# Designs tried in a protein design run: designed miniproteins, single chains, continued (3). Part 104

Each design is a single chain, and the fold is of that chain. pLDDT is the mean over its residues in the fold that is shown.

## One batch from the design tools (miniprotein)

Design m11614
Fold by ESMFold2-Fast:
Structure m11614 (fold): chain A 82 residues (1-82)
Amino acid sequence: SLMEELEKLAERFMELAKELLSEEVLERIEGIYKEMLSKKDDPEKMEQLLKQMVLEALSALSEEERKRFVEELNKISREIKE
């Protein structure tokens, strides 16, 4: 289901974020992640919150780190949607 795919994508995103982001940035993103999980019956809100998490991460990363992050997210998204 779309909600299950969004939950898996967010979980894998959080694993990647923990590798690349500072504790301060990660704390903000974890707050959004918790809100997203509280909206598990609203896939549109989950998707909006996931996009917000991605934008927060990208704004905190260098150009090279952003390229790696986007490539890894695309791989994760492809795996989940298969």
Scores: mean pLDDT 81

Design m11615
Fold by ESMFold2-Fast:
Structure m11615 (fold): chain A 116 residues (1-116)
Amino acid sequence: SRLAEEIERIREELERLFAEHPIELGGEAGSEFADALGLAVERALAAGEGLGTVLLYATLLAAAGAAREGRAFDADMSPLEVLEEAERWAEREGRHEVAELLRRAKRLLEEMERAA
């Protein structure tokens, strides 16, 4: 479908950008990332490859942002909330291309949910 193709393009671009400039997890990436990783894996399996991988990257970025701000990561966040948190953090870090891709992913996820 068109939505699946657009999600796959977003996944490819995010993967390229994170390969060039990795997500900085910080020096104390301890137990706080275990919950984020668990949530990301669960949602990746449920959503399929393209969307699941986008949500994986968004969850890791949101968790990295929370750690940098000294906040606990909320493992109960919805996929849309995770995308919004990741976008906000990407903007704060000056990663404007990542933020734009996350905004596009959020719009596509909302469109997919409304088409049900």
Scores: mean pLDDT 74

Design m11616
Fold by ESMFold2-Fast:
Structure m11616 (fold): chain A 104 residues (1-104)
Amino acid sequence: SEIATLLDLSLVEIALELALKRSKNPEVQKIIQELLDKVREIRDKVLRGEITPEQARQELIDAIEKLLGISREEAQKILDTAVNDPEKGAELILKKAEEYVKKK
């Protein structure tokens, strides 16, 4: 469903904005901002009918995987968490972004 996909993207955007507001580390903020920009790009493509709901979900999982340096399975868990509870999604996103920055 296109409406369900747009709702999921909006919930992920809320989780990312909450994570961004709670972080004071510039490197973590940069990662979260890049992911937020990607989510907005995917949403625009869905709204324009350029990609299917399934393609949007795949692009979102790919972006989470690449930008947070985690596995596809972990990226899917973050997506599912953010959709069910944006507050918990924000906490998980922030934790994974902080862990990724520490590995540099």
Scores: mean pLDDT 88

Design m11617
Fold by ESMFold2-Fast:
Structure m11617 (fold): chain A 61 residues (1-61)
Amino acid sequence: MSVADYALRYAEERIRELGLRPTPAQLAALWRIVRAIDRERASKEEALARIEAWLEEVLAA
């Protein structure tokens, strides 16, 4: 599993745990983050930090 795949699975699980219903715009932002993780070959720690920042933004909306 790539770091990008790992980050996406982590985001899916967190969305389920928190009962979130992200908007299409929020999901598009998540896809841009996942693509950036893959393109930049980010570490797992960096990838999870980016996903947590996105989750905080979704929760604040």
Scores: mean pLDDT 84

Design m11618
Fold by ESMFold2-Fast:
Structure m11618 (fold): chain A 72 residues (1-72)
Amino acid sequence: DLLDQLLAALEARDTAAAIVVLHQLGLLDEEDKRRLGEVRNWAELKEIALRLLERDPSTPAAFLERMRAVPL
């Protein structure tokens, strides 16, 4: 499951793995791809991931809450 892979990558602070999964989810527009290429730290990556998932109505609310709970 790509969402589980994304959560695992973010919990591990593996920015490279998280970026790959975000591209595979197919939720990125051109601005999101540009911002993702400019990510400088884990906190910026987490904010991009949360914003993308919040726009997708298929993302479970419980999953979003778990994502928000991952420490900075």
Scores: mean pLDDT 75

Design m11619
Fold by ESMFold2-Fast:
Structure m11619 (fold): chain A 99 residues (1-99)
Amino acid sequence: MKELEELLEKLREKMLEKLGESEEVKKEIELTLELLRAALAGDRERVIEVALEAAEYAYEVEGRELSEEEREEIRREVERRFDALVAGARALVARIREE
């Protein structure tokens, strides 16, 4: 658990260094880290929740609201790709540990 927190902090620092420190970028980074945490935990429902929150934020930036049909499509895509998301999260963590 503590090791995961240290890895997520290290990833946050690297993302801020590369992408900058605007409030919009910080929010996107935090959503990315929450998605990674949920995927590593194997928490499918939490991955769906964070994916929906990220989509809502992207739509809010454009002055639009996410429709119920779009929410259902996002849920289905996350469910369809869940195993790949978990594998990708584990590969990313392994790469960060090498650094």
Scores: mean pLDDT 78

Design m11620
Fold by ESMFold2-Fast:
Structure m11620 (fold): chain A 92 residues (1-92)
Amino acid sequence: MIPELVVEELRLTTPTSNVEIRLVNIAVGPSEEDFEEGLEIAKKIEEEAKKKGEILFIHFFAEGGLEKKGLELVKKESEKNDELREKLKKAV
């Protein structure tokens, strides 16, 4: 059981193109607050990577699976982002 937010980060530079690859694992607890904090961190990382031209891979998981409230938070977030909205429409 993971009672707190865990973020692991690894940065790699490609030898041929000087492009940075950022690998991030975000593990959150089963609560709505833990999931919301994880989403906010993921967004900040995505914006930072996009600004720096980094190739970003995020693995996001919730211990015990996503609670119903966590899924509602993802839906509310997708309503503010058309790209996420289209992806979630296909996944749900």
Scores: mean pLDDT 57

Design m11621
Fold by ESMFold2-Fast:
Structure m11621 (fold): chain A 87 residues (1-87)
Amino acid sequence: PVKRPVLSPEQEAELKALLREYLAALHRARQATAAGDSATAREHLDRAEAVWREIVAFLREQGMEEALLERTEAALRAELDALRKEI
């Protein structure tokens, strides 16, 4: 059996809201890049990074393992940096 954090309905709703903001920011960044709007694309990537930092802070407060958080942050940092290079 896989152990995972037990979140309250309120905590789960907060995490889902943050994930929704993150995905929306990535979608807007990709749309701006496709339109050739580099300034708007950078703004949305900066927003995605800010929301991701909020997600990591939330998960850390809920007791998620630091090694797992660090690995997840490193992978996403690399993805965001790759997207910024396309602008």
Scores: mean pLDDT 77

Design m11622
Fold by ESMFold2-Fast:
Structure m11622 (fold): chain A 80 residues (1-80)
Amino acid sequence: SKEEEIRKLIDEARKLVEQGKKYYEQGKFDEAEKLYNEALRVAKKAIEMAEKEGNQTLLDEARRVGAEAARLLNEIRKKK
């Protein structure tokens, strides 16, 4: 279903954020930045799909992940 596709995208974005955090803890800022950029891209796709489906719960979850990825991306750019 489209709902399952959206959930898979949200889960993918979350995993990318967590992997990026692990690289960040290791001082691998370029690797972390690439993962946060990918997480943001995936989260934006999930947001668009959730909006089209009218699923507020999935939209809120996708927006939360996207906001976290964007915040982490901004923080890493400040440290370079």
Scores: mean pLDDT 88

Design m11623
Fold by ESMFold2-Fast:
Structure m11623 (fold): chain A 94 residues (1-94)
Amino acid sequence: MEEERERRRKEELRRKAEELVREAIEAVKAGDYERAKRLFEEAARLLAEAEDYIGLTGLVMLALALSVDAELAGDEEGAEILREAARRALRIGE
């Protein structure tokens, strides 16, 4: 009974985090790195609450990969914002 309620709650949190990650990727594509950072941080909080540390690790890796893409494209400011998002996500998982 309690396990089923908790399972549904964690599934809902993970689903919402996936939506936020999708929105963050679209924000990166639009060059809105500040919005992407906020969305990644919110997704990290939801994944930590869901105890989805594999998902949280994936989020950190994604933010770092996108930061490398931004740096290679010549957007050092965007790259630094995404690196900060990755650092914040790691701290949330502590």
Scores: mean pLDDT 86

Design m11624
Fold by ESMFold2-Fast:
Structure m11624 (fold): chain A 58 residues (1-58)
Amino acid sequence: TEIEELEQQLAKAKSDEEKLAIQSKMVALGTIAPTKEGSQFAADNIEKVKKLAEELKK
């Protein structure tokens, strides 16, 4: 499934920018699991993730 592919990409991501982009896509698809489960990075960047996800849905 698309979510599983994004989870694998998130695990392989080395940069904060890649993690932000992947998590934003997952949120746009309607899942919050990676953002909630996510490391301190996701917590610290939650507003950026949400904003990017809203722009992706637009």
Scores: mean pLDDT 64

Design m11625
Fold by ESMFold2-Fast:
Structure m11625 (fold): chain A 72 residues (1-72)
Amino acid sequence: AEAALASLTPRQREVLRLMALGYSQQEIAETLGISVATVSKRTREIRAIAESAGLTLQDLKEAVLAEMVAEE
């Protein structure tokens, strides 16, 4: 999971973090100054990366939440 998180771009990681915190696609778009369509595209890219690593999107959300705690 950590290796999959490291393979994400900073832009993809930002979207994943906000998704894991329960933000809607519209809220993420407003927070990051991008379109909802871009958030949707980023979400699909993140899911594809997770699946390529043998993980689910849920696994990646759990991993990013654990990373956020570990950053402290």
Scores: mean pLDDT 77

Design m11626
Fold by ESMFold2-Fast:
Structure m11626 (fold): chain A 56 residues (1-56)
Amino acid sequence: SMKDKKIKDAKKRLDDARDELDFARRMYDEGRATQDSVDDAEKRYQDALKDLKDAE
């Protein structure tokens, strides 16, 4: 169904955003990234969470 596809797509976006956030946090902890990059990744992760909740 269209709903199932939206949920699947939203889960993939959430997985991608979580991986980006984890990477940004590791790079920040190593002194290789700025707080802004972590904040941007966290915003994308929160947006992806909202999209998944809206798709369900």
Scores: mean pLDDT 84

Design m11627
Fold by ESMFold2-Fast:
Structure m11627 (fold): chain A 98 residues (1-98)
Amino acid sequence: LSTLPHTDNLILNILYVVVGDPSEETVEKIEKLAEELKPEALEIARKGIESGDAKEMLEKLIELLQKALPEHAEEIREIMKDLFEDAKPEQILELIEK
């Protein structure tokens, strides 16, 4: 996987990309949302590693993020597919853990 443009954390990076250049107040809200989503994202990643199905893991992560930011649903799908379509489950887990 390539270096992420804003952070090493997958969820936080995607939230920053789709929201754009956030204010300090918006950064706090994004960080809180990322913290809230992290446990479910880790569970999705764990199941992906157990099954070996990176594509199913990626689709479930996309669905999780789309539920959190429904107005950015299409952009989230495009970015996630572009960055992670060829990623291994272990690589995705590493980025969620950061």
Scores: mean pLDDT 75

Design m11628
Fold by ESMFold2-Fast:
Parts: C-alpha cells; sequence; structure tokens
Structure m11628 (fold): chain A 91 residues (1-91)
C-alpha cells in the first residue's frame, strides 16, 4: 500500500539522519557519500512512483548538496529533516 511505502521511506530518512548525527565530527568518506546518494536516489525514485513530487525534489536537493559540498553535514541534516516532515504530512 501507499502507507507502507511511505513508512519505508520515512524509516530510510530516519536512518540517514542517525548516521549523520553519529558521524557529525568527521568528514564523509567517498564510500559513505556514494551510499548516501544511492539511498536518496531510491527515496526520490519511490516518491516519483507515488506521485509525491515535493518529496522527490527534496531528496534530489540533498543529492546535489552531497555532490557539491559533502562536508555540509548540518545543511544535509536540515534538508533530511524537511524531507521527513513532508513524508509525515502524507501519512
Amino acid sequence: SKEIKLLAILDAVEELLEFLEKNKDKPLSEEEKQALIDALRRIAEEAKKLGLEKIAELAERAIELLEKDPNDTKGLAELLKKLKEEIQKEI
């Protein structure tokens, strides 16, 4: 169902936020950056399939930030919190 898919996307975003909090005092490795981009890409693709364009756009903005400034973990966390809020509005 749409609700189960939304809960799965929400869980994924919460896991990314926990990862950033645990790693806030160190720069991301290239492998960690790619893993975050891959996770956000899956979130964006699933959101598009559900017709949730704003959620997809926020995930894509997070990918762009990771590609341009991977050390802006605070900015990334802010985008992920906004992404979480938008998903919660749909549940």
Scores: mean pLDDT 87

Design m11629
Fold by ESMFold2-Fast:
Structure m11629 (fold): chain A 81 residues (1-81)
Amino acid sequence: MQQLQQQIRQDPNNWTAWNQLGSILLSQGQYDQAISYFNRSISLDPNNWDSWYNLGLALDNQGQTDLSQQYFDRSDQLRGL
C-alpha cells in the first residue's frame, strides 16, 4: 500500500496505481474507499477494463447487483475491443 501511495503522489495520473490501491482495499472489505479509487482509475483511463470489473465486484459485495452488472458488462465490452 505505501509503495502505491508513493506512486500516486509522484504521478496522480497513474491509473494502474489507483486500480491496484482499490484492489487492495477491496480484498480488505473496504468497499466504499475501493469504489472511490476504481472511479479515479476509470476517470484517468476509461478503457481500463480491470477497474470496471473491480468496481463491479465492490458493488456486488455491497448488494448493488444492478449497478454491478452494468459495470461487468462495460468491462466485457472493453475486453472485446
Scores: mean pLDDT 83

Design m11630
Fold by ESMFold2-Fast:
Structure m11630 (fold): chain A 91 residues (1-91)
Amino acid sequence: AIPGLESAEIKVEGNTVTVTLKFKEKNTIEPGAKALVKFAETLPGVESIEVELDYENKTATVTITFKNEEAAKKAAEAIRKELEKSGAEVK
């Protein structure tokens, strides 16, 4: 589960999945982003993960690159289910 998550947006472009996380409080941004990174590292075909934290807007952007578009699409579905289990609204 992703701690402190209010909402999330998932965008898939080619072999890249970009997840934008919105948090309820600033102190949950880093642990929440780290929890998503840990989950993403378990996904098939993951090649790289980049994280950008925005404390002012209470957001984190996690950009995940996969070996191909099929792996990215399957990963996006798995990420959506994981975020929904955290009680967040996912777009």
Scores: mean pLDDT 86

Design m11631
Fold by ESMFold2-Fast:
Structure m11631 (fold): chain A 101 residues (1-101)
Amino acid sequence: LLTILEKEFLTLLNELVTDPSQRKTFLDHFNSFKDEELASTSNDVALALSLIGFQEDLRVAITIAQAGIKQGQSPEEVATKLRKAGVREDTIDLVLETFYG
């Protein structure tokens, strides 16, 4: 299951993010989150759901941020949209730092 989730995440990043250094930043954060979850939970189902939740949160955040950048929106405008979409603050910070630098 973990290997499948890792492959799905790599596919997602390759489809959504064209810049290799930005892809690496998102992948590094996913691996960090995964390692923390592996250290904190012994329940395989809870681990899988947590990782799926992280991947979906990031997918939504990247999609909204890329659309906002294409439309010339500021980081503040994009942050407002991400919050309205229910994206977690940690994911918002990660995505804005990665794209707006």
Scores: mean pLDDT 82

Design m11632
Fold by ESMFold2-Fast:
Structure m11632 (fold): chain A 68 residues (1-68)
Amino acid sequence: MEEKSLEEIAEELEKLLKEMSGKDEGVEVKVEDGKVVITSKDPEIIELAKKLAPGVEFTYKVEVVVEE
C-alpha cells in the first residue's frame, strides 16, 4: 500500500519506531532511489518496522560502530 509518497511513509515510520522503541538515536528511515531504507544498529527495530509497514517493501541495514 503506497497511497502516500515514500518520503512521507519514511518520516512516519521513523517517528513511530522512535516512539515505540523508546530510542531516539540509532534509528533512521529515509528514501533512496525510490525505496524506503531503514538503518539501525538494533535488529529489533528493523523487525518492528516490518510490522508497522507490512504492505510496504523496503531495504534495511543493521548499522554497527565504525571508525573513520
Scores: mean pLDDT 65

Design m11633
Fold by ESMFold2-Fast:
Structure m11633 (fold): chain A 69 residues (1-69)
Amino acid sequence: SMEELIEELEKELRELIEKHKDTLSIEQLENLVLGLVLRFIRDKELSEEETKAVFERAEKIWKETLEEL
């Protein structure tokens, strides 16, 4: 389901951010986040609608992360 897909993405993104947020620059962390999102889309062979939902959730999480840094 879309809900399970988005929950899996959010879990992987938040784990990546928590692991690296204190050791990487903002630019380096952003590049890792983008890399994870692109790999997630590719590996799961997502539809156009699923790809849009994944990018929207990733952008929301990234904006929240920037506010906390």
Scores: mean pLDDT 87

Design m11634
Fold by ESMFold2-Fast:
Structure m11634 (fold): chain A 88 residues (1-88)
Amino acid sequence: DVYDEITRGKITGKILRDSISGKSFHESSLLEFTDKINILKEGEEISYFVSPFDSEEELKELGENGADLYDLLMDKAMEVLREAVLKV
């Protein structure tokens, strides 16, 4: 039980890190990963939403509205990821 949650947390963290390491932090996929990791942290099973950019418009909206919004989303994603990993 707990071990499975820890393992899922570690794997999700690795996927998020690998996805971010070569990409702009403004990617819409980052927001989706943050949402899915929140569900995992609550102990619920997540459906992996891993890959597609539904549109360039999503990336544009994140970038244009802002540095502040981007910083908030990035900080939240990193905190959720850290919490999920540290629960091991």
Scores: mean pLDDT 43

Design m11635
Fold by ESMFold2-Fast:
Structure m11635 (fold): chain A 77 residues (1-77)
Amino acid sequence: SPEEKAKELLEAIERLKNGEEVTEYEKLVQELMDKLLSGMSREEAIEYLKEKVGLSEELAEKVVDAIEELIDSMLNG
């Protein structure tokens, strides 16, 4: 389900934030981080998750929020 996919993405983001090894969703999270760092807008990232993963707007926003927090932690940590 979209809710299960969002949960798996959020868990992958939390593992990356903590410096842990991630499996299934690592590549997708890293690809989205690279796109955001290369100038992709927040709105484009939300649409990407809706189209590619099938998340609702609310779930996609939560995932993008978590990725932006991860990016901030990596750049300022």
Scores: mean pLDDT 78

Design m11636
Fold by ESMFold2-Fast:
Structure m11636 (fold): chain A 63 residues (1-63)
Amino acid sequence: SVPEAIELVKESKGDLAALLEALPASLQDAVAEALSELIREKGSEVTDEDITEVVRKVVEEHL
């Protein structure tokens, strides 16, 4: 489920996909954990904007 969520981000935002691929594996794990938490909180109500915002926050904290 988490790898599928990451693929959705890559498909919807090319700039974010490139940024994610440039990150070290530890930050990719942090993004995966944050996305997993979002999905558990909102379930099927998760939007592409919610996913993008979570990824952006994690990336910006470590960039």
Scores: mean pLDDT 65

Design m11637
Fold by ESMFold2-Fast:
Structure m11637 (fold): chain A 81 residues (1-81)
Amino acid sequence: MEDEEVREELRRVEERFEEQVERGKANMNTTKEEIEKALEELDKILEETLKVLESQGKEVLKEAAERMAEMLREYLLSLLE
C-alpha cells in the first residue's frame, strides 16, 4: 500500500511537470511572472516528493525526481531568455 502511494505520487509529479511544459508551449505570451510562479510551484512539488521518498528510503526514485525537476526548471528558465 505505502509503495503504491509513493508510485502514485511520483506519477502525479510527472503529470504536473508535463503540464508545466505544455503550458509554456501553449502560451507564447507567457510573462516572466507566470514563469516564476511555475518555477516556485515546481520546487514545492519536488520538495514534497523528495521528503516522501527520503522517508521511504527510495534513493533511486529520489534521483529520478530530481533529474526530472531539473530538466523542467531549465526549460522554464529558457523561456525567460
Scores: mean pLDDT 70

Design m11638
Fold by ESMFold2-Fast:
Structure m11638 (fold): chain A 71 residues (1-71)
Amino acid sequence: IEKLAEKIKKAAEEEGIELSFEEAKEAAKKAVEAVRKMGVEEARERLAAADFGTEKERELAEEIIEAVEKE
């Protein structure tokens, strides 16, 4: 989750949003928990159907799913 938090913070910073590491860590934790609850396969299907505003948002979603899969 720490690496995901760093990536979330960096993505937010590039969009002009100042996010603390603690806030990014909580966001990462909630995202990982949501994927764990729905399951990796369902999360991947939803990712394929999703329309992201930026390429970085899509990459972050993929990394969250991958982090859950590695657990």
Scores: mean pLDDT 71

Design m11639
Fold by ESMFold2-Fast:
Structure m11639 (fold): chain A 57 residues (1-57)
Amino acid sequence: SMELLEEAIDLVYRYRKKIGGTYMEAMPLARKELKEKYGLSDDELLDIEREVVKRLL
């Protein structure tokens, strides 16, 4: 969903700021939080990751 993608992008930005690293270093941290918060499958998480990468890169 659009709202879930927007939250994923926001999480990646927040984690990148927190760790002082790259979007790719922040991605696993955002993925873990989304999995824990929403109970998403690995396939759903991969689809979200691909869409986040398309928007940020």
Scores: mean pLDDT 83

Design m11640
Fold by ESMFold2-Fast:
Structure m11640 (fold): chain A 92 residues (1-92)
Amino acid sequence: MSAAEKIEEALRKTLEEEAKVAESLEAKLEATDDSVRLEARLVTTEGGRRVEARVRLEFVASADSVDVRYEAEVRTEGEPTQRYRASATIPL
């Protein structure tokens, strides 16, 4: 199994678990031979407030490493929008 196939399987399992507890979960998961992209929108309620999270994940696998790019935007009712971005290269 390729690194991309392992990442896709892990993301599918994570989405299935999150769907059990979320009010709504919309996800688009796309995979190629060497890349996996996830766009997800999650809505839940915490402490009586609506929370909406939008997540983008991109993984690009090479022979010896995986490049990861993460972007998330979290909107909690009555609070400013929080934005997170990270990137990393993970050796295989």
Scores: mean pLDDT 80

Design m11641
Fold by ESMFold2-Fast:
Structure m11641 (fold): chain A 66 residues (1-66)
Amino acid sequence: SDEEELARYREYLERLPLPTTPLDLAKFAWTATQLGDHALAAELLRLLAASPQTPDEETRRYLARV
């Protein structure tokens, strides 16, 4: 369920340092969007856009959901 998925990502956020990889930024942006924190989602997406790394397919799948 979406609730279980969001709870899993919230636990991930609490246990790990601030996201630094494109995949983590995309996952956290998706979580923020689902929780209604559009300001945080926008900031995380801005950080992702500033990354020199090209997003892989998994990262693109998360971005498609945001």
Scores: mean pLDDT 70

Design m11642
Fold by ESMFold2-Fast:
Structure m11642 (fold): chain A 64 residues (1-64)
Amino acid sequence: GVKSVPPELAARLAAQEARELGIEEAAEALDKGVKSGDYETGFAEAARAAERAGDHRLAAGLRS
């Protein structure tokens, strides 16, 4: 997770991390959050996608 950064930058960095881990659904959820400005929903949906992919560490980071 990224702290003390603007929500848009945090979402973009998290989306890149999700793509590097191969969790495209999480990256897409974060991109949608950036596009809509609803970062809370974007991070929540990305965390759910990470959990479904079995990456519980990424999911926890996205919820922090």
Scores: mean pLDDT 79

Design m11643
Fold by ESMFold2-Fast:
Structure m11643 (fold): chain A 92 residues (1-92)
Amino acid sequence: MAAAEAEAERFEQGVLDLAQIAREKKLDEEEIERIARQVRQALLASGVPEEAAERVGELVREALRAAVRGDMEAAERKAREAAEVVREALAA
């Protein structure tokens, strides 16, 4: 669905923005875990199934960790993977 695609693109950009903040602020593991948990809860509140929300939370956590290490290529790849999970869950 075009709407699911648009929401997934916005989600990807949101994760990339968070990754940039994580890199600039050098977020610690506790802060990364809190952000990933908040993203998971927001997706659950939006009707995304628990399995998909858990997977997205883990991918966001991995993206932010990569960004803190300066690996923006890995952060971008993980953000794209997370957005794809969101797109598939919303299209179902």
Scores: mean pLDDT 85

Design m11644
Fold by ESMFold2-Fast:
Structure m11644 (fold): chain A 82 residues (1-82)
Amino acid sequence: SEKQKILESLAVNVKELAEKYFDKETVEKINKMIEQALETSKTDLDKAIELLKQVFDELAKSPDPFVKEAAENYKKFLDEIK
């Protein structure tokens, strides 16, 4: 579906952001959460969106204002795709 493709594209962007701003262990944790969300999106889109919002909560723990703003923008974007 189009929504599935949007989530997959968003996941790529989020993984790239995490790799730039976080340590290896945190990146591995975030990547596992993203993979779980993408797998869930095949059967339950609403639950997948909930799981991705949890990923963005992890990003928002960064002291970097740019990363915090990016996380909030990603959450707003997910709310728009419903």
Scores: mean pLDDT 81

Design m11645
Fold by ESMFold2-Fast:
Structure m11645 (fold): chain A 88 residues (1-88)
Amino acid sequence: DLFERLKEAVFKELSPYLDEETAREIANEVARLAAWLASDPNLTPEQVATGAALKTAELLREAGKASVAREVSQRVYEAVLKLLEEEK
């Protein structure tokens, strides 16, 4: 299941910077968005990964983790992009 793989990939990138509960909550929400975007055949892997990264930055700022939002969102972008490119 693409959703579960996205969730685990995002969680791995969040877990070094966040407590487990917050990392799981953000990973679940980001993975839901990324899986939904990936179901659109007109979107590129780069566009899907960008959506995931922007959502990660938004949720990190809402969680009071603005200081790591840029670094972590970039890591999520790279992880999502790699996973989607490996599906082809």
Scores: mean pLDDT 85

Design m11646
Fold by ESMFold2-Fast:
Structure m11646 (fold): chain A 70 residues (1-70)
Amino acid sequence: SVEERIDEVIERAKKLIEENPDDEFGIKTAEDVIKWLEEVRKEKADPFLALVHVIAAEATIGALELIKKR
């Protein structure tokens, strides 16, 4: 479900913050993604738009994870 995917991305973002405390850019970006997905969850308006937001957030967090992995 979209809700489960939102929870997964938020958890991944929190893990990035926890594991990379000296990465100001990564922390800021991960915090912005968490805030963005929490707003998507609150709005509850359109399932398709919610899915598009989740896919974009997944791509953002995935890119940060790849950068940290080298």
Scores: mean pLDDT 80

Design m11647
Fold by ESMFold2-Fast:
Structure m11647 (fold): chain A 80 residues (1-80)
Amino acid sequence: MLWERLEKIAKEIEKLTKHLEEVAQKLYNGEPVPEKDLELIKLVQDALGQGAALVKAGEPVEKLVELLEELLEKIKKLLE
């Protein structure tokens, strides 16, 4: 079901949010961060831009869910 997919996405986003807050703080302070963390930020920024474009175009919510699921899969592969 669509709502169950969104719940799974929400839980994974909560985990990523903690990691991204830590990475963002390091970047703000001029501290070094791993290349994987920089790639992670780029993936998130790109997906947010694509998501905003889908919403503005009036695309079905299922397209946004698919985009978020693809983002999480890319992040999982990056962190392996």
Scores: mean pLDDT 80

Design m11648
Fold by ESMFold2-Fast:
Structure m11648 (fold): chain A 73 residues (1-73)
Amino acid sequence: MLSREALELYMAVLKSVFKRNPGAEELIDLKKLAKDLGLSQSTVYKEFKRLAEEGVVELEKDGKKLRLIGKEG
């Protein structure tokens, strides 16, 4: 079981990557990531929603995966 801190660190790293690489895209397997972190898919998805609300990324559903697109104006 991984702590909530592991998810927060993962989100902080992603946020840094997207800020340094505008227009970058990442394809995330939510089921796999949630399982690896020992968390529910809804908990992991809420953190990605926060990144979208902060204007860091746009979220798109790509089949069973989540696509994150770095915001570049």
Scores: mean pLDDT 76

Design m11649
Fold by ESMFold2-Fast:
Structure m11649 (fold): chain A 60 residues (1-60)
Amino acid sequence: LTPAQRQALADVEAMVEAMNRFNEWAKENPEERKKMTGIEMWKRINDLMAEELARRRAAA
C-alpha cells in the first residue's frame, strides 16, 4: 500500500470505530441523543474519530 492508501484505510477504520462508539454512547444516553441536532451528532462522531486516530498514533 502507498502511504496515501494506508492513511485512507486508517481513516475509514477510525470512522467505523467512532460510529460504533457513538452508537454505544447513544444506547446508554438516549435522552441526550434525542436532544442532539444533526450538526451536534456529526461533531461528536468527528471528536470520537480524532480520539481513535490519536490512540492509533500512540500505539505505533
Scores: mean pLDDT 79

